# Designed miniproteins, single chains, continued (4), part 45

Each design is a single chain, and the fold is of that chain. pLDDT is the mean over its residues in the fold that is shown.

## One batch from the design tools (miniprotein)

Design m13542
Fold by ESMFold2-Fast:
Structure m13542 (fold): chain A 78 residues (1-78)
Amino acid sequence: MSQEEIDEEVELALLQIRLAVAKLAYERGTVSPEELIADLEKLIKELEDLIKRSTNPQVRADAEELLKEAKKLLEKVK
């Protein structure tokens, strides 16, 4: 396993944590809709960038599933 592979897996894990936090914030009403939308749009962009640059099919597949979930949450918040 190369440093590049480890870095992509770590980035994906951090994006997964960020989505989980966003889901909890939405469910608990602890963050404004405007702030949550901004956070989700940034998360979506970072996921799309990871999908475009990753050559690891597992990272891409997991990032695509996470992207779908982030987009679903964004539509619920709007």
Scores: mean pLDDT 82

Design m13543
Fold by ESMFold2-Fast:
Structure m13543 (fold): chain A 100 residues (1-100)
Amino acid sequence: GTKVAQLLLEAARVAEKAGHTDIAGFLYAAAIGVHQAVKDGDYKTAAELLFEAGNLAKRAGLDEVHKLVIEALKYLAEQAKKDGRVDDAKFIEETIKKLE
């Protein structure tokens, strides 16, 4: 929920300071999209947005942004587990492994 969005906003600020305004813009949009997807119970869409954010950070060499996205995915997996969404939690954990 809120913690995932907060981590993405922090990642967006890090990307802005590094001069990657395009990646920062994506991270701001992803924070909104993830918040809405989680509210709708759509953990898969939330994980897919975070996966794209993590790949953009990795390709750009933004190690701190990549780390913040991984932390956001870990919080998302824990939220899915608390909500009894076992298959969604597994999908998120597999997404983390692909980004690490």
Scores: mean pLDDT 87

Design m13544
Fold by ESMFold2-Fast:
Structure m13544 (fold): chain A 63 residues (1-63)
Amino acid sequence: GPLLEVAKRAGERGNSSGAAAGAASAGGQGTDLEQILEVARHAEEAGDLAGAKGIREAGRLSA
């Protein structure tokens, strides 16, 4: 959904707070775990390891 798209954009910019918050919101809406993991991968590639961890945790708790 749109919240996951915002999280992906934030992750691409290295914004851990925005990426984690967006992914948590998307997870709460029943977003696909694979899409959440993709956002986490983008955050990790941007060097935001803390954001990537937060996104993965949010996705796992929602699955």
Scores: mean pLDDT 62

Design m13545
Fold by ESMFold2-Fast:
Structure m13545 (fold): chain A 118 residues (1-118)
Amino acid sequence: VPQEKVDELIKRLDIYLQSLKDSGLLSEEEIEELEKLHKEVVELLRKGDFDGAEELLREALKHESPAVRGFAVYALALLLHLLGREDEAIALTEEALKHESSVVRGSAAYALVLIEER
């Protein structure tokens, strides 16, 4: 995977985290959990530990907070896209679009737009 594409993914994750924080939909506790997850994922991506990043994000898909789950959907879909695992990225986002949480559905929709831009 080219480093420039990893750097672009990290920038997209930072922008999306900021968008979620600016939405006014999150509690202070949800923002803290989200910032922690973002930091850990970015550290793994910078190390080239894509397997570790995937494992962490798949665990975050099971989180109680819809905001944490939504970020995990967005981040994992873009990571799978980065790794050329397009069918898995699309399947993940399509499943997340069925979620009852508007935050999770929004995260999935945004990830799909970015994946389909080629």
Scores: mean pLDDT 85

Design m13546
Fold by ESMFold2-Fast:
Structure m13546 (fold): chain A 116 residues (1-116)
Amino acid sequence: SESTREKILEVAKELGLSEEETEELLKTYEEFEKNKDKIKPNEDLLTKLLSELNDEQLEKFREELAKILNDESLSAEEKAAQIYVILYHYLKDKISEKDRVTILATIYKLVKDSDE
């Protein structure tokens, strides 16, 4: 949705991401939006990715995650997209291009399951 794209742009700007990085994030979201019912979530992939965060990054990620998850004004998709932007910021060099949409879809599944 256009609102989810706006939420991606907001966090990307706050994190100081480049125009190229922001375009890659929007491309991942477009692929997710088009194919979300066909993308199989992979919790093991997400868990492995999260293990790549150092202690300082993990603490900051947990703080931002709590803020996003407790924001009742955000949809599950908007929450998942913003969480993905933060992970991309810390771990972009550790996320293969083919895995980007799967990671976003996995975050989305976990966010939906926690809100229901």
Scores: mean pLDDT 85

Design m13547
Fold by ESMFold2-Fast:
Structure m13547 (fold): chain A 109 residues (1-109)
Amino acid sequence: MASVVKPGERVLVTAADSGAGRTALRHLLERGIAKEVVGVSRDQAALDALMAELADHPNFRGAVGDPTDLEELRRIAEEFGVDHVLAADPSIAEAVRKAAEELGLRVSL
């Protein structure tokens, strides 16, 4: 099966501190296809813990914000040059998809 992530993309993973988000982050970082992987969470303390957990991955970045909010997603996408959004949490996946599509970003659920 072809990878949903293209070589050289900067990928944003939503709900990075969730079980699904952590699994997606580890998979992307271990495969080394993405140029940079950005994990987003609304909880700074959870992000700090995740940054420590993934410290061996120099292409991992953390961002605090709400990926269902169009302006917060725009800010994060512009700061990190995000090309592709992975909506790792099914509970917010539709809202994330809508915001990402409004910004012209690739989105995967």
Scores: mean pLDDT 81

Design m13548
Fold by ESMFold2-Fast:
Parts: structure tokens; sequence; C-alpha cells
Structure m13548 (fold): chain A 96 residues (1-96)
């Protein structure tokens, strides 16, 4: 419904902000918020294919950030966010 469309719009805005952001702390905050909104989409029964597209896009961005990162704490936080997204994708597969 309308809430699903608004959440999808907000997630896409967060992903666009992530792409433009140069500060790692801010990128991690944007990713955490995007993951939180993706979790809300799943709870609202959004189309699993559309949710997987958002998960795959964010996972791709986090993987690219991880490849360039040398700070141990940031690496661990990025890995944690990637694992959360993998868990959400598995939950979608089990709920089909």
Amino acid sequence: GAMVRELERRIRELLEQFRRETNMDRQLELADEAIRLIEQLIRLGADPARVRDLINELRGLLMEALKKETNKDYILRLIGQILRLIGLELDLDLQE
C-alpha cells in the first residue's frame, strides 16, 4: 500500500545518499537506517522480489565499501551489516 511505497522511496534516497557520502561513520549510519526500513518492508508484506532488489543493491554498496576499507572497526561494522542483509534475504526465502 501507500506505506510500502513511501518506505521504498526512503530506502532508495538513503542508498543514493550512501553513494555520495565520503565519511565512513555517516555511510554506516545511512546503511543502518536503510536496513531498518527494509526490515519494516518485510513486516508489511512487501513484494519479496522488490525487497531482494533493495537488499542486493545495498549489499553491493557495502561490499564495495569493504574492499576499500583498512580500518578494523569499520571493516567489522560493514561485515555485520552485510550479514544482517544476508539474514533478511534468508528470512524472505523461508516466508515464500
Scores: mean pLDDT 89

Design m13549
Fold by ESMFold2-Fast:
Order: structure tokens, then sequence, then C-alpha cells
Structure m13549 (fold): chain A 77 residues (1-77)
């Protein structure tokens, strides 16, 4: 699924950001976004639209935390 591939790419970026983050509060917020997206990806009842919405939300939170536009943003336009 293209939707799953997009979600996996967002998840990979969130994990890289969390690993590089030195601020404990920012790291915790990124980890919460990771957990939210992982849960959505494992939910067999979630629609593709719901998964994309969760991925967009998680990416937006990461962009707010880092103050930067994500390189994977174009996948979620």
Amino acid sequence: SETLEIAERVLAELRELAAAETDPQHKAALQASIELLEKAMRDPSASEEELLTTARYALTRAEEITGRVSAVRPLLE
C-alpha cells in the first residue's frame, strides 16, 4: 500500500529525529508521536484516510518541535 509506505517513511523520520533530540521534553513529544503513528499502522480497522491523517498530524508535531519543514512533507500534500 502506498499509504503504508508513506506512513513508514514518516515513522522512520520521526525515529531519526527522536534519536538525535537532546531536549528531554522534545524527545518525549516525538516518542509520543511515534507511538501514535505505530498504533494507527497496526490498527486493522483504520482506513487509509485515517492513517494519512495520523501521519500528517505526527509530522506536523515534529515540524513544530524542530522548527523545520520535513523532507517527507511532499508525500503528505
Scores: mean pLDDT 85

Design m13550
Fold by ESMFold2-Fast:
Structure m13550 (fold): chain A 76 residues (1-76)
Amino acid sequence: MVGMGYIGGYVNSYSGSGTNFSTSGSMSSIGNTYMGINSTMGITYFSVSNGNFTISSSNFNHSSGNFGNGMSIINS
């Protein structure tokens, strides 16, 4: 779990930051699994389980988190 400020209520598969990083989206929940992304104030929180998750963004820096099955980050 991540103790940083997240708006929306989905927390804790990952947190990260990056220069010129600006993205937002919705998170999906399947059973006890979450798939999605949200970004605020340059901070990105990911929650993915039981599937593949890909993010495309510039200068994304992985700070900390737990990546479960199928997480993939593509930096551009």
Scores: mean pLDDT 36

Design m13551
Fold by ESMFold2-Fast:
Structure m13551 (fold): chain A 96 residues (1-96)
Amino acid sequence: DIESLIERLRKNISDEVRKGIIEALLVNLDELGYDPSFLEELTDMAINGASLEEIADFVYNYLLKNAKTEEQRKAIEEGREKRKKAVKNLEELINK
């Protein structure tokens, strides 16, 4: 399923940077257990020329719409913090 979405992305987006960012996003969201229909809609938006800002807003709104408990909201925030920390640690290693 995710493989078919990545193939569609690669065939329809010529911008290598945009393609790489969206491919990485799709892989991460799939790994986190996002709904396949959401991933398909995200892929369609990307192919139809949605900006990276529009795509980020779509993901954010999806998370908020589905976060009906404090536990879900906490998990989303913890995921964001872990990503920020991982990026910072990687930057420190690169600058060594």
Scores: mean pLDDT 72

Design m13552
Fold by ESMFold2-Fast:
Structure m13552 (fold): chain A 80 residues (1-80)
Amino acid sequence: MDAFTQAILARYRAAAAQYQQENPAADVQQRIQARVDAAVAQFDATYRDSLSAAQRARIHDLIRTVALALEYQKQKAKQA
């Protein structure tokens, strides 16, 4: 994996972790998980027959990471 891809993924993971640290409340976590579950279900409805279970699991992890990172960006944007 090239250094650029590693840097982007590290940034997304850091943002996801920071969002979870700043928003530890169970109701917030439940809302984010429900949205991630909906996105995963929509992805699986489209690609279930085209991708292996292992490939889907990797993409599910990415969907969760990106969703949390985007919530962190939205949170910071509201401060501006």
Scores: mean pLDDT 77

Design m13553
Fold by ESMFold2-Fast:
Structure m13553 (fold): chain A 77 residues (1-77)
Amino acid sequence: SLDEWIKKQYDDLKEKGVLDLDGDGKSDYDGVKKLASLLDVDGDGEIDDEDFAYADKDGDGVIDYNELKKLIKEYLL
C-alpha cells in the first residue's frame, strides 16, 4: 500500500540520518525532498522548505512520519 511504501522510504532515510533535523543542519530537508521527488507522480507538486518546517510541529528538528505523510498526500497526490 501507499502508506507502507512511504513508511519504508521514511525509515530508510531516517536510518541514514538524512531526516534528522536535531541541530546537525546537514541537508536534512534534502532527504525529505528526495523522498517527495520519488512520490511526485504528476510532476506538478512542489514542497518548499517552509512546508517541511511547518510539518515539524514539535519543533525538535525531526519531521514525524505522520507529518511527512500529510505533506506528500497534500502536495504530491
Scores: mean pLDDT 54

Design m13554
Fold by ESMFold2-Fast:
Structure m13554 (fold): chain A 79 residues (1-79)
Amino acid sequence: MLKIPNQSLIEEIKKTDKSEIAKELLKQLEEALASDDPDAREKAVELARKLIYYHKTGELPEDVNSLETLLTILELASE
């Protein structure tokens, strides 16, 4: 099973965040995690980051791989 960053936080988001955007990101993340494609692994990590960012800020990041977005995700996940 592919391990993604902050799995426990992703599970909490799945239970608590019922927004349309969060549900769509979770669906895409689950599809990426079910894939055996090497590219799907990178996509799963990006989707997890995007989901965490959206859950905490209410906004989608402009660039999920930007240093600013990554630092924001680390700060939000560091409780």
Scores: mean pLDDT 69

Design m13555
Fold by ESMFold2-Fast:
Structure m13555 (fold): chain A 68 residues (1-68)
Amino acid sequence: SIEELKEEVDRLLEELLSTLSEEEQKRYRAGHDKVMEEVDRLVAEGRLDAARRLLETFKRLLEQEIRQ
């Protein structure tokens, strides 16, 4: 579900942020806020597949950053 994907993204973001400087954390939180705003807009428009795809894409990006 979109809710489960949001929870997983939030968990991965906090894991990544724990390894980063304060300046990097600020940038990632700003990017996360922007993605969540777009997800919420897509959900409000009934575009659930687009919202899910955006969350899955962001999740993959966070997973790749954590592995570096």
Scores: mean pLDDT 86

Design m13556
Fold by ESMFold2-Fast:
Structure m13556 (fold): chain A 77 residues (1-77)
Amino acid sequence: TKHTVTLKAPKGKSYDRVGVVVNGEGLVRFESLSADNPEVKVEVEDESKAQVLAAEATVTPRRVVFGPEVLAHREFG
């Protein structure tokens, strides 16, 4: 199943150096090097718009990268 993944920041904030990581089971995690980045809240919308995933972020330095779709091997939740 394909999903759209979006990382949202609180109003007045932005994320810096955030990457998107998808593991071998299709689980998505956003990663951030900056400790000053706001709390990560990620919404993944499937074709039915029935599911929303919230995820945490910790990472290496990367540019913010968003694909139009993420291939998923199982449901997120």
Scores: mean pLDDT 44

Design m13557
Fold by ESMFold2-Fast:
Structure m13557 (fold): chain A 74 residues (1-74)
Amino acid sequence: SPSAEEVRAEAERLIEELAAHMREQGLSEETVEKYVAALRTLVDSLLADPRLSNEQKLTFFRLFVEHEKARLDA
């Protein structure tokens, strides 16, 4: 199972990839920064949830990011 630090590091990598995708889709820097802030808040909320393992937290975040990419491509 990943540590909380490993979950945060992997989540930050996924956030950076999604931000790059948003910029390529033509979103403004202000909009991208707002989404990045919201994603970081989601990661903080997931890490604070005592009901989930760190593996489950990372899996949920990965699925959320994939859903957001699909939504932006539609």
Scores: mean pLDDT 87

Design m13558
Fold by ESMFold2-Fast:
Structure m13558 (fold): chain A 77 residues (1-77)
Amino acid sequence: MPVSDADRQQARVLINLALPRMTAAQRRDVAAYVQSLTGAVIDVSDMDAFRQAVIDALDSFTQAQMNDFIAYIRRYL
């Protein structure tokens, strides 16, 4: 099934809330997690580039991957 608009919106909100609370090590963990789901390689050296790359990767997610990501990212809140 296509990813729901509500889940996509929730993921974007959670990313914006979580990123200011993350260490560089935690951003590397998130980048590795996204790479395991989509194959996307994400640069963690710049916060704005990292945020944009994660948001861009969400567009390729399945509903199952989106559910897993929302559960994962909530651990940083």
Scores: mean pLDDT 79

Design m13559
Fold by ESMFold2-Fast:
Order: sequence, then structure tokens, then C-alpha cells
Structure m13559 (fold): chain A 64 residues (1-64)
Amino acid sequence: SAEDLARAGASLGALLGIPAEAAAGAVQAVKDHGGRPDEAGARAASRTGGVPLEAARAIAQMGG
């Protein structure tokens, strides 16, 4: 949901020192790739949210 996305973005933004909007965008990118813990999903999350690739992989494994 949008509320879950906003919470995830805020939490990850605080953890990584990036804007909550960027972190939320990364979470959404993983969801748009079906929440799969694959390289394509991680790459999309990293590109969209400006999140480090290691963090994007963790997001992908969580399912977005």
C-alpha cells in the first residue's frame, strides 16, 4: 500500500542517509519487478532510488 511504501521509504531513508522519496522509489522499483530477489530488481532499485547496490539487493530480498 501507499502507507507501507511511505513507511519503508522513511525507514530506509533514515538508515541510509538519503531522502525518504528516493528510498521509497527504490522500494517501488523492486515491487514493479515482482518483488523478486534478482539482479534486475536490485539494479532497478539502485538506479531509481540512488540506493547503494548492496542495500538495493537487501530490499529486493525483502520483496520491496
Scores: mean pLDDT 67

Design m13560
Fold by ESMFold2-Fast:
Structure m13560 (fold): chain A 81 residues (1-81)
Amino acid sequence: APGVGLANLLYGMGRGLESAGLLDGAADLYRQAIDLYERSLGATDPRVAALLDELARVLGQLGRDEEAQRYRERAREAAAG
């Protein structure tokens, strides 16, 4: 599917930034990867659900607790579909 390869690359780069402690950059790359995965696979694909949960975790580490909770809810919705 168009965009899945790019989403995989963005996700990999986000994981690299997270490992380096660059959490804001990781969150931005995860958001971009989520958008591409949703467009290619649909909002209820398990990969989308998993990445939404990873983004929520990173946002929690950044102290953005309200945003983290919204993404956790979205991850549950994606996993339930």
Scores: mean pLDDT 85

Design m13561
Fold by ESMFold2-Fast:
Structure m13561 (fold): chain A 80 residues (1-80)
Amino acid sequence: NKDVELLKEALKSDNPLEVLRYLKKIDPELFEKIIKENPKASHVELAIILAEKLLEKAKKKGDEELVELYEKLIEKLKKL
């Protein structure tokens, strides 16, 4: 699963901009929407917003592995 691999790479990074680049690869259309709706948000804030929306999609899909990875990523980003 390509999304699982991208999320595992995002979890290794302490750089919010690098995390955003991985999340953009997972869902580029959602990324563009979030950027347009949040023009003054920091890279950390954008990464959290995008990760939370992707978490909700994973929950609706019933993908437990993606849910756990997104929850870990959001916790890590909130500590930055």
Scores: mean pLDDT 87

Design m13562
Fold by ESMFold2-Fast:
Order: C-alpha cells, then structure tokens, then sequence
Structure m13562 (fold): chain A 66 residues (1-66)
C-alpha cells in the first residue's frame, strides 16, 4: 500500500530532521521496510512538503546508513 508507505515515510523524515536516528531506525524495522524503500518514501514526502533537495539528500543518506 503506497499510501501507508508515504505515511510511514513522513514519520521517518520527521525523526531524521529531529536528529532522532534511533527512532527512524525503529520505525523502519517495525514497518518491515527496506532502507531503500524508506529513503524513497522520505524523498517523496519531503518533495511534497517543499523541503530543499540538499536537506532531502542528507536525510536519505542518513536513512541508508542506519
């Protein structure tokens, strides 16, 4: 369900932007997402919210490195 993945992506993005990487990793694991899918969801949600591409690139990088 793409809608559920984007809703989860919003929570992951919120945690990453708050510097709460432990929470971000927990959300990814609890929802059984691959880090790649989580990074894509974060990028999609962030673009819709108008977050700068540089910030989203760093957020995606952090998700992939968790």
Amino acid sequence: DSKKILEVGEKILEAILAGDYERAEKIIKENRLSKTVAAIAVMEVGKEKGIPQEVLNEAARKVLSL
Scores: mean pLDDT 85

Design m13563
Fold by ESMFold2-Fast:
Structure m13563 (fold): chain A 110 residues (1-110)
Amino acid sequence: SEEELIKEAKEKMKEYLKKFEEALENNDIDSAIKTIKEMENWFEEVLEKLSDEAQIKLIDEQIKMYKELIKKIEEKLPKLSEENQKKAEEIIEVLKIQIEKLEEKKKVLE
């Protein structure tokens, strides 16, 4: 069912979030960036399988997750080296752009 697909998608989102958090804790910014890219590719594939209503619900969850990721990065920022702090700030900007794109996609589906 579509409800099961949404449930599985939410569980997969949590797995990506955990993987991202572990990469940040290990100061592995390259793995954190890779995780975001893998998550974006996976998310686009999932959306193609869903109705417009289900896509809107899943997009809302993704926006919420990206906002949570930004907060977690901001909390870790003071503990990072100057070089990794700059990379982390670049990740925050990428996530903000992705949120804007998701908000625009949501408007088109409505």
Scores: mean pLDDT 82

Design m13564
Fold by ESMFold2-Fast:
Structure m13564 (fold): chain A 67 residues (1-67)
Amino acid sequence: SAEAAAVKEALEALGFKISDRDAEVLATIALSGGTPEQVRAAVKTLTGKSISPAQAQRIIEAALAAA
């Protein structure tokens, strides 16, 4: 989806490698009203790496802007 592509691009800009399927999971969380804390937890589970609350907010905004 366009939303997943935007999430993937935002994470790749931060130096993360993420699959299209994992990007769809993160886009779904963002579009369902997910919090930055929920996005951070999902990124940690999927990538093994932590992001800041500000970075999580950017991912949410990228998904919403693409919707």
Scores: mean pLDDT 83

Design m13565
Fold by ESMFold2-Fast:
Structure m13565 (fold): chain A 71 residues (1-71)
Amino acid sequence: MKELFIESDDPAEVTDRFVEALREAVERGETEPMVIHLRADGPDARLEAVAHLRLEDGKLVAEFSGRIERR
C-alpha cells in the first residue's frame, strides 16, 4: 500500500497536488492501493481528509472521508 501526504496553507495548492497525484496514478495504471492524506489550513477554514484509492478492473475507485472546520 502506498501512502501520500499533501498539506499546505493554500487550499488551491492542496487541490492541485491531489489532482496531480490522481492523474499520475491513472496514467501509470497503479494497481496498488493508495491512501492520500489531505490537509488545507487556511485563515478562515481547515480541511482534513483521507482518500483511499484503488483500481478494480481498470476503474479507479475512491473512498473519501474528511472534516471541515470553519472559523
Scores: mean pLDDT 74

Design m13566
Fold by ESMFold2-Fast:
Structure m13566 (fold): chain A 70 residues (1-70)
Amino acid sequence: MEMRERLERELEEDIREVVESQSEELLKKVEKRYNALIEKARAGDAEDLVRFYSEGLEEIKKRFEEVKKK
């Protein structure tokens, strides 16, 4: 599905931006955006999108913590 490809691309870009910047401010902005997307998906009963954004946010946070350790 083209929507999934777009979501995967946007997630990859968000991960790259957060990893490259190593900025807590940027991470908080990204978290706020993803939480808003999760709430919007829940309101629309889009379980697949809720899962995608939730897993994506966890991956972003994981990648950020990995780069902060080194």
Scores: mean pLDDT 80

Design m13567
Fold by ESMFold2-Fast:
Structure m13567 (fold): chain A 95 residues (1-95)
Amino acid sequence: MEARRLELAREALRLAWEGAPVEELRRLAEELGISEANEQAELEALQARWRAGVPKLIEAIRTSDIPREKLEELLELAEYLGLEEVAEAVREKLE
């Protein structure tokens, strides 16, 4: 589980950097098990890489017409990883 979660987190970073579809990011969030606290320290270590991908992720969120439930899952993932700018972009759409 832990190694797989790190692989999914790294894939999410790559997809965010490339401006991938939000549906893929949501799938990765679901597989990461946001409700779990496992690997939190390792995901915190990856926070800088997520910040490097933040502009692309924000663009993907803004350009995609995403169902509310998927936006809520993205919000939980962004909060889990401490990505405040991404969380704000999602909240803008949810407002």
Scores: mean pLDDT 59

Design m13568
Fold by ESMFold2-Fast:
Structure m13568 (fold): chain A 102 residues (1-102)
Amino acid sequence: DERDRVLAALQAALRAGETAEGEADGVRYVLTALNGSAELAAEEARRAAAEAPDAGILVGISMGANDAAAGEALGAFVDALRAAGWEADTAIEVGAEDPRFP
């Protein structure tokens, strides 16, 4: 239920083209509309990492619209995090806990 609520909120934000931010128990969450653009995904990731380099980042990508573009956006996001000094596996692992996040 909690996972499903987080996923529903994430998908709603992505479909609306919105960014949502929050903090719970010392972890910062940044939910952003990364569907369809690897370049925009990379820029958002760099901005988030620069603003809070020690925070956890949760990024969702729309699954249903275009799988190839979603994969590119995720790749660009991971590359941007590494360029900013973050560990790429940390960003992927947050999404990887739900197999619906590619």
Scores: mean pLDDT 48

Design m13569
Fold by ESMFold2-Fast:
Structure m13569 (fold): chain A 62 residues (1-62)
Amino acid sequence: LVVDPDDVVRRLVEELGATPEQAEAARRLLAEDPRASSREIAEATGMSQSAVREVLGRARSV
């Protein structure tokens, strides 16, 4: 299922305190692959996979 990249990036910043660099990395990855997994986003940004998974789940549930 495709997620809204802008919603995911906003949640990473607001809920997890992602830096502008981490937010840009996540936005770039999701622009190239809208189906990117929580693991792939975590690896690209250096953030916790479990935290990213929770954010991704919320973004898909809206």
Scores: mean pLDDT 77

Design m13570
Fold by ESMFold2-Fast:
Structure m13570 (fold): chain A 96 residues (1-96)
Amino acid sequence: SIDNIIQNIQQITNLIRQMAIYQRNGDTQSQQRYQQQFIGQIHTLKTQIQEYLVNDPTTYNQIVSLIDQSIQSVQNNDFKSAMTYIQQVSRIIRQV
């Protein structure tokens, strides 16, 4: 359901915020642990969105592109860009 997708997006945004805090504090161990959780939540999100948009492959592909950009941003410690991409995913999903 869309509500489950939105809930997962909220969890993902919280993980990004926490990674940014740990990075600023030099807590590399917590940052890496939260990055692993982020990757797991992203995998779940892709599966949920694929099921929700089974009849809209164009929108699904646009969202996957934004998700992949957010993953690359997290890997580069660019949490601001990662957050922006996830917020764009949320906006698109709410308009479907």
Scores: mean pLDDT 91

Design m13571
Fold by ESMFold2-Fast:
Structure m13571 (fold): chain A 92 residues (1-92)
Amino acid sequence: SAADRARAAAFARASAWLDERVAELVARGEDEELVRAALSTLLRDGVEGKNKLVAQALDALAAGREAEARRLLDQAVKENLEPLIEKLRENQ
């Protein structure tokens, strides 16, 4: 369906954005495995509705609201990334 295509395209755009964020954090000295695992968890939680900011960002991307989606994703990273990395670091 058109809705399924829009949802898939939104997920692909969010994944591309997160890959760019992984590259930035790795360039700053973060571990790629930990950052990728944390951001993958964040995106999955958005798809599952457990992270409301990422869920709203995916809806915004599906509606073509790229700027809104980028703001929501940036906020989700700011609020969730450091705690997720720390939790994953403890479980290595």
Scores: mean pLDDT 82

Design m13572
Fold by ESMFold2-Fast:
Structure m13572 (fold): chain A 80 residues (1-80)
Amino acid sequence: AAEEARAELVALAEELARLDATAGGYAYGVAAGLASPETSPEDLAALGDAAVAEAARADPEVARRLAELVARAVAVKRAL
């Protein structure tokens, strides 16, 4: 339901903000794409892939966590 998708969007925005605060800004583009009504699920997936690749150069654990959040964010965008 749309209400469940919006609740998940809020939860994901908070998780992305926490990761961004602790891990040097890698999640910022994904959070901005998730919040933007102009960003398609496909565009968000591409932004996420780029962010995960950048994070992987610095910290594989951050990249793994970001990849999980990106998958959830794309699913939410498809549900909206």
Scores: mean pLDDT 77

Design m13573
Fold by ESMFold2-Fast:
Structure m13573 (fold): chain A 72 residues (1-72)
Amino acid sequence: SELEKIVEEYRPLAEEYAAAGDREGFLRDFPEAPFLAEMLAKRKAGTPDEEILEEYAKYYGIPVEELRKALE
C-alpha cells in the first residue's frame, strides 16, 4: 500500500538525519512521519482508512482534506 511504502521510506531518512546529529531537523522537515507510522499501525489492526483519517484530523486539529493531501 502507498502508506506502507511511505512509512518504510522514512526509516533510512530518519537514520541519515540521526547520523548527522539532526534529529530535530527530521521532525521539522517530515512532521507527518510519526502520524503516518501510527496510521499504518491502526490500518494493520483493521481500522478503516476513513476512520483513521477522521480520528487523526480530530485529534491534531487538522482538516481531513489536508491530512489526505499529505498522503498523496
Scores: mean pLDDT 71

Design m13574
Fold by ESMFold2-Fast:
Structure m13574 (fold): chain A 100 residues (1-100)
Amino acid sequence: MENLEKAKKYIEEAEKIVDSGDTSVEALKKVNDYIFKAIDYTLEAAREGAPLEELEELVKKIADVMYKAGVTLLGLPEEQAKKIADAFYKTLLEEIRRLL
C-alpha cells in the first residue's frame, strides 16, 4: 500500500534528523513537516483499509518520534514529552479506528 509506505518513510526520515543531534530551526521545521506528512499518509492508508496492526505500529512509531523530538529539539521535560506523545497516540488511534 503506497500511502502506508510513504508514512513509514517520512517517520523514518524524521527519526534520522532527531537522532542526528541537529538542533537547528531548520531541523525542527523538517521534523515537524515529516511528522505531519506521516500522519496524513497514515490516515489516508486507514481510509483505504490498511491492516489495523500495521496502522497501530505506525502510530506508535510516530508517537515515539514525537517524544524524542519533544525532549531533544524542544527541550521539554521527559515526563511532559511522554504525556503529549501518549495523548497523541490515543487520539490518532481512536481516529483511525473510526475510519475503518
Scores: mean pLDDT 85

Design m13575
Fold by ESMFold2-Fast:
Structure m13575 (fold): chain A 73 residues (1-73)
Amino acid sequence: LLETVDKIAEAVEKGDVREAAIYSVATALLLVSEGKVDLAREIIRASDEAVKKGDPELLRERLTPIAERALAA
């Protein structure tokens, strides 16, 4: 999980919305495998919004609280 989140951060720093979205989907799949379906849905929604706006920073802002909640469980 943390490693995948770090890859999203790297993609955001590069301004690569496509790469950030790919790692976000990978993170969502990991959360589904752990039974954290609600968190996975939030990640997919955040990714969709960031791609539609062409704003990779929006993805980082949305994913940070989701990752914190996933790690706190």
Scores: mean pLDDT 76

